Designed miniproteins, single chains, continued (2). Designs and how they scored, part 3

Each design is a single chain, and the fold is of that chain. pLDDT is the mean over its residues in the fold that is shown.

## One batch from the design tools (miniprotein)

Design m4075
Fold by ESMFold2-Fast:
Structure m4075 (fold): chain A 82 residues (1-82)
Amino acid sequence: SDEEYRKRARELLEEHLKKRAEKHGASEEEIEAARKRMEELLKEEKNPKALALAAEAQQLAEEGKLEEAKKLAEEALKLEKE
């Protein structure tokens, strides 16, 4: 369901945000602003499945699984092309 995809995307994007904050040294204010922006985008996303796939691709890329990440990113782009 769309709700399940939005939840999955949120979970993956939050993990990505945490990893980037640790690696990049972002301030608490910057992290909170990014989180608020993420929640607004999640509410307005018309293709939650594409967003979830894109978020999974980002997670795989952060793990160094570049080929798997590319495959999911291409699938997400295909769905968003509408």
Scores: mean pLDDT 77

Design m4076
Fold by ESMFold2-Fast:
Structure m4076 (fold): chain A 57 residues (1-57)
Amino acid sequence: GIVITPNGMLGSELVAQYPDAERFDVYHEGKLIAELTPAQAAGIYFGPDVEVVVHLR
């Protein structure tokens, strides 16, 4: 997957950058805290303390 640091990004902006993504995995301090569909990711805000792994089809 593609690893990104959104660093204060709306999930809708993240989803728009990766239209072929099937899943967004959210990590905090190296721990997986959420596995999000594109619809779920678009509804949230990603703060500066998380990393996201984008899983493409």
Scores: mean pLDDT 86

Design m4077
Fold by ESMFold2-Fast:
Structure m4077 (fold): chain A 56 residues (1-56)
Amino acid sequence: HMKEFEVLSALAERAQKYGKLTKEEAVKFLQDEFGLSKEEAERIADKAVEYGLVEE
């Protein structure tokens, strides 16, 4: 839970500075920033789309 909250917070902060990322951009960001696998990053990015933090 804590790691996921940290990741979502980072996505929200990036969205405020650069506008909402696309899901593909968010996956790349999560891999680069947190060292997540592509599959794990895609799962979290999908949730971020549902929450309106990332563009669908």
Scores: mean pLDDT 77

Design m4078
Fold by ESMFold2-Fast:
Structure m4078 (fold): chain A 56 residues (1-56)
Amino acid sequence: VSSLFIEKEKAALESLEANREEDAKALSEALGWSTELAQKWVDLLIDVEKSVLEKL
């Protein structure tokens, strides 16, 4: 059970890293955020996911 959740979290992290620039651009356009703010937000999400995975 726990291994399946770890696998999903790892896949989510890989997806976030692969789509980092696209997600930041989409977030900037959708919410009217600056590209800099959107990139920082996406980077924060990646860092949080990495932190969670390291504790599992």
Scores: mean pLDDT 76

Design m4080
Fold by ESMFold2-Fast:
Structure m4080 (fold): chain A 75 residues (1-75)
Amino acid sequence: MAAALAAERARLAERVREVSRLLDERRDALSPEEKAALARELEELAREAEALGLHDLAAALRAAARRLLEEAAAA
């Protein structure tokens, strides 16, 4: 079980890093539709984080998703 849990946490961390890098590098170039799609991905990552007991990370990911949806709606 420990190896499987460690693998899931590593995979989650990698996906979070990928989305964060994309946002840092390309936020201003993203369409409203792309921002909405990334917000959905962040919500999925938040659910995975919560299932793994990473509640602070889950809260941060949900906050990031809400900000992206607000940006998409404002455009």
Scores: mean pLDDT 82

Design m4081
Fold by ESMFold2-Fast:
Formats: sequence, C-alpha cells, structure tokens
Structure m4081 (fold): chain A 68 residues (1-68)
Amino acid sequence: SAEDYLKKGREAFEKGDYQKAVEYFEKAIKLDPNNAEAYRLLGRAYETLGDKQKAMEAYQKAAEIEKK
C-alpha cells in the first residue's frame, strides 16, 4: 500500500539511506498521486541528497495538492 511505502521511506531516511527513501516515496506517490505528505517527504530526501531542483519540484507539487 501507499502507507507501507511511506513507512519504509521514513525508515530508510532515518537510517541515512536517502536514495532508498526517494525510491519508496516515489512508489507511494505512484499508488496515491494526491498525497501531499509523500511529496513533502520526497522533497526533504532530495534536499538532503543535494538535488535542490528536484526538492523544489516535489515541494511545489505538495503545495499544489494542499491548495485543493
């Protein structure tokens, strides 16, 4: 489920496996594309990896979902 992938992504992030966290959050988004939290977590993971452009894109998508 999307919730299971979010949990695995958070666990990976807490362990410092940021690339694995990105993969799990992307899987969560694929199952639930309107989950603003998943995009926020994806943005944080990209920010930590130093990919500022992808982080900003994820944060922007989260903001768009939250506006609805």
Scores: mean pLDDT 86

Design m4082
Fold by ESMFold2-Fast:
Structure m4082 (fold): chain A 59 residues (1-59)
Amino acid sequence: ELEKRIEEARKEAEELQKKNPALPPVFSLSDFLDHYRKRASLPQEEKDKILEEYKKKKE
């Protein structure tokens, strides 16, 4: 269930990127999915951390 929400959040991030070019570009789809799949089993709080790490890596 969390997997679906995380995947949707990623898609939303891509759409926001089109509207706001200041946002960091998508990392690697494969790498992103791998991280999300593993973290999908974690609680909602971890989701926030994943998003922060994603942004941090892109900066």
Scores: mean pLDDT 57

Design m4083
Fold by ESMFold2-Fast:
Structure m4083 (fold): chain A 68 residues (1-68)
Amino acid sequence: IITDEQIREALEKLVEAGEISEEQAEKAFEELKKLPEDASDEEIREAALKAGLSEENAEKLVELLKQL
């Protein structure tokens, strides 16, 4: 189960690491919020790509969300 707080925390870590911009994080948050709480890794990755993240950063986001 993925919460809005977990999504924000994962995206904030990517911004702090210099991997994505704050604007990209905001777009990714909006796309990820549309997913069900039990969203698959593939659905999370596709939402991140749709928000303008690279494939590499989308994979990093999936890994971060699994750790939370």
Scores: mean pLDDT 81

Design m4084
Fold by ESMFold2-Fast:
Structure m4084 (fold): chain A 64 residues (1-64)
Amino acid sequence: AEEHLERGKKLMAEGKYDEAVKHYERAIELDPDNAEAWRNLGLAYLKLGKYGEAIKYFQKAVAL
């Protein structure tokens, strides 16, 4: 879980948003209660211009 979260953060810093999404999705599969993973997934979608998905994932993060 933690490894995928950290890999996603590194990919975000490198501008590799599509790859970051894959790692954050894997982190959530392993730990669905990880609010940080949901927040970072929202941020990745925001960077991709997918605002509807970003809002949905941010709402999930704050509900945890």
Scores: mean pLDDT 83

Design m4085
Fold by ESMFold2-Fast:
Structure m4085 (fold): chain A 82 residues (1-82)
Amino acid sequence: SLKAKGEELLKQGLLAFAEGKYEKAIAYFSEAAKLYEKLDPLLAAAAYLNIGLAYDELGKKEEAREAFEKAEELFEKAMKEA
């Protein structure tokens, strides 16, 4: 399923992040976010939060801020739908 594929992408992103492979982690998290954005806003928010953390590790503060803002928007959407 698309949700299971997203979970595997999040897992691969977290593994890449743990290895310090932040650009690879961003690629996995971005694919997961695209799958989840319309299906599960809470999981999409988690993916964008991790994108922000990876950009922060790379010193890309502006990209990190944009990702965190997107995570907050999706988290608020998820809370309103609950």
Scores: mean pLDDT 86

Design m4086
Fold by ESMFold2-Fast:
Structure m4086 (fold): chain A 78 residues (1-78)
Amino acid sequence: MTEEQQREMDVGVYEVAAAVHVTIGEKALAAGDYETALEHYELAIEYYRKALELDPENEAAKAALEETEAKLAELKAK
């Protein structure tokens, strides 16, 4: 595996981890479990940030990070 291929795989792993946490957070929010939703949105943000540290030009991860941060801010306002 090349260093470039390894970086692409690591970015993908972080993006998948972030997406899983967003999904769990959305399900928790729908169930009224704001504490669990808060925890998982914060974890998703950390994983998107890690993906962007490896690939700062990843527009999909950047957009997903911004969306998740907006959801977290809305949740904290409740």
Scores: mean pLDDT 79

Design m4087
Fold by ESMFold2-Fast:
Structure m4087 (fold): chain A 90 residues (1-90)
Amino acid sequence: LLTELAATALELTVLLIKALGPSEETIEIQRLTARLVAAIRAGDVESAIATAEELAEKGRKVIEKNPDLPQEVVDALRRLEALVAELRAA
């Protein structure tokens, strides 16, 4: 689950940068993804979940501002949100 969380966050970050280029929002999403990976590496599950929740919230706001983004971006966000919900339920 944590490996899938990291992989999905990285995918979302890459897709957003590919579609929108570097911006304040995409740089912040990239920083959150790096923080998530660091928390997972440290074994800090609570920080990993909290960072993934913040990443999902930021990603959702970016998608809401950019309704013409490719469906794969929306799908990556939905996968991230589902993984966060699964981890919180455990």
Scores: mean pLDDT 83

Design m4088
Fold by ESMFold2-Fast:
Structure m4088 (fold): chain A 61 residues (1-61)
Amino acid sequence: GMSVSADAILTDDAVARELAREIAERFGEPSEEEVERLAERIKKVVANGRAEVAAQRAAQA
């Protein structure tokens, strides 16, 4: 079992892949290749969003 806090990166990758799969399923595209590409894009968007949220929280803290 995984029991380390440092697994955040791996967790984000797994979450992005699951999200990409759910989105692809809703769009009706069962392509695994598209799911993987979409997951990579989601990871970049999430990383940018986290940086923005962190900056906003720092400004409001």
Scores: mean pLDDT 67

Design m4089
Fold by ESMFold2-Fast:
Structure m4089 (fold): chain A 79 residues (1-79)
Amino acid sequence: GELPTPEQRKKVAEKILKVLEERREEIIRELRETYTREELEELIEETERAIEELRRRGADEARIEILEKVLEILKEALA
C-alpha cells in the first residue's frame, strides 16, 4: 500500500473535523459525565503536549488540526 498523499490526508481530516463539530454538544456532555474537572485538566495538558511534540517533529498539519479541534472541545467541556 502507498502512503496517503497530503491531499488525501487533508480530505480525511476535513471529514473528521466535520464529525467533531456536528457532534460537539454530545461529546462535551459525554466528557462532563465521564471525567472529573481534574481529569479534564490532565487531558488538556496531555493534548497540548501531544500537539507541541507533533509540531516539533514536523508532523502532518492535518493531524495537528484534528488535535487542535479536540483541544478546543476539551477546553469547552472544562468551562
Scores: mean pLDDT 83

Design m4090
Fold by ESMFold2-Fast:
Order: sequence, then structure tokens, then C-alpha cells
Structure m4090 (fold): chain A 60 residues (1-60)
Amino acid sequence: SLDEEIERLEREAVRAIALGDSERAAEYLRKLAEAHRQAGDEQMAERALRGAERVEAGLA
């Protein structure tokens, strides 16, 4: 389900951030944003996209 996918992507994004793997973190955050959009949660999708932009810019 989308809820299970969202939880998995959240866990993977947090793990990648903790490991300092900005490339993987950005990938998971972008996928998380898409999953939130599919679930109809525009605000959560926007948060995930901003997170991806930050790690891609080397700000995290």
C-alpha cells in the first residue's frame, strides 16, 4: 500500500541522512515526495522535496 511505501521511504531517507549519504538521501526524499503526492498529501510532498533540495545542495 502507499502507507507502507511511505513508511519504508521515510526509514530509508532517515538512514541515508544519518550515514551522510546525501545522494541516497535525496533519491529517497524525491521518491517520498512522489508517494505523498499519490496519497494526496501536498504539504508532506513539498516538505520531502525541500529536504531533497537541501541535501542535493550539500546543506545537510
Scores: mean pLDDT 84

Design m4091
Fold by ESMFold2-Fast:
Structure m4091 (fold): chain A 68 residues (1-68)
Amino acid sequence: MAYFNELLDRLAAALTAAGRPDEAQAIRDEGIKKYQELVEKGMDEKTAAHQALIDAGERAAVALGRAG
């Protein structure tokens, strides 16, 4: 949990620094929600955290303009 939250916070901080605070908040909220959904579905916490971080990272990359 702590490491997962720290990585989400780093992604959110990068979006805030890029002038996208709304996307930063959305990534925090959706990342936590995705993690909880995966754990509730029976996925182990480590795998759920990795999957949620991948999804959050992909969203952050799109928001930061990698989708040219």
Scores: mean pLDDT 77

Design m4092
Fold by ESMFold2-Fast:
Structure m4092 (fold): chain A 61 residues (1-61)
Amino acid sequence: MSVAEQVFEEVVKENPDLSDEMKESLRTFAELLESSLSQRPSITDEQKRAIIRTAIRTGLS
């Protein structure tokens, strides 16, 4: 399971009321953000997870 998939599952569990459209958007956003962050030579999987999680949680409000 990718970092994006792990974060997406956490967010869905925390926000069970999310619409299917919102879930699709969040999954796509997480995947794109992971891809972008993976281009950085010094980034760890833990840092990717933290950044993606923070971005998604901020976007949900």
Scores: mean pLDDT 80

Design m4093
Fold by ESMFold2-Fast:
Structure m4093 (fold): chain A 95 residues (1-95)
Amino acid sequence: MESVEELEKKAIEYVEKAREAVEAGDLEAAIEYLEKAREYVKKLLKLTHDPEQYEALNKALEAIVEGLKRVMREGPAVGAAVAAEVAPAIAAAQA
């Protein structure tokens, strides 16, 4: 069983791993890591009772989903940019 703090840490960790995988040319690993980040954001949404944090987490989830679609269509060149956009959204939800 993971705490809210552990779920937040894992979500950021997987976004960072996705960026690294894209830089290495491992598109399959990048997609897998973004899917893991999405799972952790979904778990956080179920635990959140703060409307502001809920909105921030929903924005992070949307960014991850759109990022997955872009990486799948456009390849490694967009993955680093996607990870850079998603990580701040998750961090904003923690604040």
Scores: mean pLDDT 71

Design m4094
Fold by ESMFold2-Fast:
Structure m4094 (fold): chain A 55 residues (1-55)
Amino acid sequence: VKELLRKASQLIVEGRYLEAVRLLEEVLELNPDNELAKLALELARKQLEERGVPL
């Protein structure tokens, strides 16, 4: 889980928000109480929405 969060953070930094969303959804599947994953998922989804990508 911690390693998956690290990868998701790296994807966000690289601007790969769609891949970050998918990875964060997987993290929440494994640990649904992970508040950091929830916040990162909201951030990545907001970035995709602002860029005109449908959610």
Scores: mean pLDDT 76

Design m4095
Fold by ESMFold2-Fast:
Structure m4095 (fold): chain A 66 residues (1-66)
Amino acid sequence: SSAAEFMRRLEQRIRENNTPETILEAAKEVGELLLKKAEEAGKGEEAREKVEEELKKLEEYLEKQK
């Protein structure tokens, strides 16, 4: 249930402070966790590129939304 606890903490942080900065910070933390799990499964290289691409898209999206 560590994943459920992690998600609950992220939801709380976003609810308490839903700025673009908080959302981006939370997404980066999720990305790091996913990368760690993917590396343990031998898929770290593929996951790294995907996480970096998605974080860039999110950052651009948040900049446009203001």
Scores: mean pLDDT 74

Design m4096
Fold by ESMFold2-Fast:
Structure m4096 (fold): chain A 61 residues (1-61)
Amino acid sequence: SMAEELAELLVKAGLANPEGARELAERVVERDPEAARRAIELLKQGKPASAAKVVVEALSP
């Protein structure tokens, strides 16, 4: 699933621990699936800072 892929990439980038990454990824996919897709693409491109910004913005009120 998109949440599993995002969680794995966040852990590989050092942006989240394994326990927190799954919950975080599920919340991003639930609130903004387009942001989740964008974050995955940025992480695959080796842009963790840009991916982190997208994740934070997706979870902001």
Scores: mean pLDDT 85

Design m4097
Fold by ESMFold2-Fast:
Structure m4097 (fold): chain A 66 residues (1-66)
Amino acid sequence: MEEVEKARKEVFKLLQKVSEALADGNLDEARKYLEEARKVVEESTPEAQAELKPIVDGVEAWIDAA
């Protein structure tokens, strides 16, 4: 499951950047990295999507609440 592991690493790297942007108060930067993370999920396998989509959706809901 090399594709799932690769997608997981890329998504979590992008989510770390989202967290850093939010800490800086930069919502535009946070949304940019979130969009990149979503694209990684959408381009991955169905197994990776099932694992990672809820995480990305949760982060988006958190940003929308901010």
Scores: mean pLDDT 80

Design m4099
Fold by ESMFold2-Fast:
Structure m4099 (fold): chain A 116 residues (1-116)
Amino acid sequence: MEDLELLEEYLLLSIARELGPDATKEQVKEHLEKMVAEGEQAAALGNPVARAIGLAARHILEKLDDPEFQKKLEEYREKLKTPEGQAEVDAEIDRLVEKLGSTGEEQARRLREIAA
């Protein structure tokens, strides 16, 4: 998986997990818009990690009207309705974090590469 695609998947799952199974498309959009704004502000202050997160959030916003993307979000929301599905989502988040790097320093390095 490309690093940017991996970061997008991680953010989407994290947002779905945080907002829960009843989250609307509008709530997801508001959360992503906040992440873009915060990422752009932090990037202006010289934080390349925040810039990478903002870029990934912007890409997700661009895909919100994509039927395949909406289907994926709905599948995650459906999983979050059961303890078993919540465990699956949590395990997937852990897997994506591990793929981004085994240490915070490695993760930050890869995020800087996305931001470049």
Scores: mean pLDDT 74

Design m4100
Fold by ESMFold2-Fast:
Structure m4100 (fold): chain A 86 residues (1-86)
Amino acid sequence: GGAATYTALARHYAELAAEKVDNPEEAKRLIDGMARALSGAAPADIRAVTDYLIELLKEKADPVTAQELIEHARREGDRAAARSAA
C-alpha cells in the first residue's frame, strides 16, 4: 500500500534537487530524501525515479556538477534497492 504516495514524494524530492543544482550540498540532501522515500519501493520504481532525476540533472546542471550529483543519485538509489532486498 502507499505506492502512489511514496513515488510522488520521491519525484517531488527529485524535482527540488534539480532546482538546487547551484547548491550541491542542498541538492544532495534532497537526493537523500528521494532515496529515503523510495526505501521499500519496488526496484522498477526506484530505477524510474532515479532515472527521472538523472535526466533532470543532465538538463539543468553544468557537466561537472551533473556528474557529481548523478553519481550521488545512483549510489543512493542503489542503497534504497539494497535496503528493500535486505
Scores: mean pLDDT 81

Design m4101
Fold by ESMFold2-Fast:
Structure m4101 (fold): chain A 97 residues (1-97)
Amino acid sequence: DPLSGASDEAVEKYLEGQRAYALGDYEKAIEYYEEALKIDPNFADAYLNLGEVYEEQKKYEEAAEYYRKAAELYAEQGLPDRAAVAQETAEKLESKL
């Protein structure tokens, strides 16, 4: 479970961010993910979702930075497959710059 080990408060903010993103409210999604990261700065899924929000906005440089941070944290957490996917996504987006 990728949410295992995150605090209940950080998970709550993360889920609020996912809901905002699903509704197309990208600014609110970013705010909630940033709040989750303020509570739990090692919450890799929140960095991944920030990357997705910035990618949807065509902000590829910012998206790549967030995907790279997610990859770093996934690797540190023993999730190498998730780390590889996030790293590959960052590299793909950097190729669009």
Scores: mean pLDDT 86

Design m4102
Fold by ESMFold2-Fast:
Structure m4102 (fold): chain A 96 residues (1-96)
Amino acid sequence: ISAEEARRLAEEALRGLESDDPAKAAAGGAKLLELAGDPNPEAQVAAAEAALRAARSPNPRAVGGGLFVGAVLAGNPNPEAAALGREAVDVGAARL
C-alpha cells in the first residue's frame, strides 16, 4: 500500500483501539499488525508510530494494544519501526 494510505489506516486503527467497542478495538489492533507486516517500510513505520501513540493513550485498552503491537514491531527488520516498537513496549509496560 502507499505511505499515505498506510498513515490513514493507522489513524483509523488507533481510533478503533481507543473505542469503547471491543470489536472495534480488536479490529484496530489487527489492522496495525497487518501494516506491520506490509513490505512497504513506510507502512511498518506508520504502524509503529500508531502503536507508540496507543501506548501513550489515557485509555488502558489502547495502552495494552499499543504494547502488544509494539512488541511485534520490536523485531521488525526496519530499524526505525523496531526502535518505535521497543519504545511503545517500554512506555506501555510502565503504565500497566
Scores: mean pLDDT 78

Design m4103
Fold by ESMFold2-Fast:
Structure m4103 (fold): chain A 58 residues (1-58)
Amino acid sequence: MENALEFAERYIRDLLAEGVRPEEALKLTRQALITAGLSEENADEISRRALEKVLREL
């Protein structure tokens, strides 16, 4: 996935499906985005938006 938000949404969905808690899923997703080259600020914003969207869809 080239879109960071789409990547984060899918990553969070996979983590939640494995039984990871939302707080831990957010932390792991933020770290994955930073590893992919995003700044801490962008990773935090995108991971929060992705978690919020995924939780609203459940």
Scores: mean pLDDT 81

Design m4104
Fold by ESMFold2-Fast:
Structure m4104 (fold): chain A 101 residues (1-101)
Amino acid sequence: MEEHTVRLTLRVTTPTGETFTLELELDLVKKGGKYLVKRVRFAAGPGLVAFEAESDESITLAEFIAGYLEVLESMGLKVEVLSIEASSEGAREEALKGINR
């Protein structure tokens, strides 16, 4: 089973102009040519506890990232991608598909 990891660092700006860093780490399984999300970890700012959630491998990395960014923007947050770290070029390209709207 081919496992991949992607880490996104996001700058989030609130409607009041405050900024914080959000880190998103995704564990992926490549199945049938698709990068499916197995696990997600969230960490917001220094000293906050990371939250983890398991997925049923039903959503692609691109779909997950696009949906997550849309949710943040629907809350009135401005989101900027500061960095992308990926364990493979294929996983990185999949992440970029979700980011580039």
Scores: mean pLDDT 77

Design m4105
Fold by ESMFold2-Fast:
Structure m4105 (fold): chain A 61 residues (1-61)
Amino acid sequence: LSEEEIEKAIEEVRKEASKYLSQDAVDFAVRAARTALNAGVDPESAKKAALEIAKIYEKEK
C-alpha cells in the first residue's frame, strides 16, 4: 500500500466513525486502522475491523 492509500483509508474511517462515535472512539478507530494497514491488511478489511473494535470500545467505557 502507498502512504496516500493509507491516509485515504484513515480519513474514511475518521469520517464514518465521527457520525456515531465519541471522539475517543474515533481516535481509537484511526489507530486500529493505521496499525492494520501498516501490517499489510487491505483497506476495506482494515476499515471494517477498526470500526467494529471502536464500537466495542465505545460500549465498554
Scores: mean pLDDT 80

Design m4106
Fold by ESMFold2-Fast:
Structure m4106 (fold): chain A 82 residues (1-82)
Amino acid sequence: MLEEYLAKIEEAVKDAPEDVRQRLLEGARDILESALQGADRSTLAAKIVAMALDGVADGASPETILKLIQAVEEAVEAARAS
C-alpha cells in the first residue's frame, strides 16, 4: 500500500536534480511517517507547505511540486484511513 504511494512520489520528483530529489523524498517520507504516527491535519499541512517552499527555493519546477503535493496528500489520506 504505502510502497505504491512512495513510487508515485518518486515518479513526481524524477525530473528534479539528484540533490533536490533526495531532499524532496526525505521531506515526503517525514510527512508520511508523521501521518502514520497520528499527527494532526495542521501539522501535516505545515510540513507539506515547508517541503513545497524548499523545493521551489532549490529550483524544482512548479509542475514537479504540484505533482509531489498531490502524491503526498493521497498517501497521507491512505495512511489515515488505514
Scores: mean pLDDT 80

Design m4107
Fold by ESMFold2-Fast:
Structure m4107 (fold): chain A 71 residues (1-71)
Amino acid sequence: MAEELERLLEAGEYELAREVVEALLAYLETHADDPRAREAARLARELLRAVEEGDAERARELARRLDELLR
């Protein structure tokens, strides 16, 4: 997932990247009883903000951290 998201961000597909992050966030919020899912949701919200702001560098960093957490 994070690799796909990084690829979308590098390609400038910000709208698609945003939809992917929103879908992930919705999924993580349904698993709020899991501490890892709650932490991933926090990172996903920060990632969504970075994507909306067009901050590709920060978005890629957050996507990597999210991938490491969900592995």
Scores: mean pLDDT 76

Design m4108
Fold by ESMFold2-Fast:
Structure m4108 (fold): chain A 62 residues (1-62)
Amino acid sequence: SLAERGREVARLLEEAGRPLSPAAIRRLAELTGASPAYVREIADRYPDPTDTGTALVLRGLL
């Protein structure tokens, strides 16, 4: 489900820490279907991992 994907992405963001490395950004882009530039933008706008994960998953489904 969307909520489960958001939680998994949030967990990965928690584990990676901030600032996100280029490798972490590429991995998140591949998992969510978002561009690396978009992953950087969303992570900067939403420092909370749950909000970031939800935004990335929603974009990947559009």
Scores: mean pLDDT 71

Design m4109
Fold by ESMFold2-Fast:
Structure m4109 (fold): chain A 67 residues (1-67)
Amino acid sequence: SLEEILELQKRIAEADLTPEEKAAFYLAYVQGKTVEEIAKEMGLTPEEVQELLRRAAEKLGIPLDEL
């Protein structure tokens, strides 16, 4: 929903994420991009993107299975 997206954007902005964690999380959960697309855009491997998303989710207190 729009309200969930706006709340997620606010949490991303306010959380103490690294620039890379913030970028990967935004691309995945705000822009709906795949891990493969994010890896290409950021110049990373898919495994590195998955690690960034895991760390971002931990810092945001969001279970990965609910994303």
Scores: mean pLDDT 79

Design m4110
Fold by ESMFold2-Fast:
Structure m4110 (fold): chain A 69 residues (1-69)
Amino acid sequence: SKEELEAELEKLEKEIEELKKRIEELEEELEKNKDSPEARKLLAELIAEELRLIGAEFERELLKKKLES
């Protein structure tokens, strides 16, 4: 139903906000550690979270299109 899709969209929006916050924290941590051996590990974690964000944003767009139908 439309109500179920709207509920899923709200949940997904919250997950996207949490992912954006994590990405920001990782970007700050990477900047602090840019010249350290830990930079490579932090970069890998940042890339993984950015890929998760891209996936979540794609799912959000699909849900929005279903709501427009």
Scores: mean pLDDT 86

Design m4111
Fold by ESMFold2-Fast:
Structure m4111 (fold): chain A 100 residues (1-100)
Amino acid sequence: MLEKGKEYYEQGKYDEAIKAYEEAIKKDPNDAEAYYYLGYVLEEQGKYEEAIEYYAKALEIDPNFEKAKNTLKFYAEVYGDEEISEKAKKILKELEEKKK
């Protein structure tokens, strides 16, 4: 499932890649990697707000998912869009509070 999504992504078939990752999530709702790659494809489509929500979901499932954590930190601390930055900061705060 993930391999097929990656193949579609490499071909520039972003909608097909999204469908493949959504099917992976349906079969395994705890697949943090599937949520991460879904966010990555959305980012390529310029859907940054939607992408960061999927990165957040990957971290909810696997709090040690380094790639998703680093990407959310980038949006919170470095990315120049204030609205996207504030949303990423809120998500990171909520994820940290859930660990307590």
Scores: mean pLDDT 80

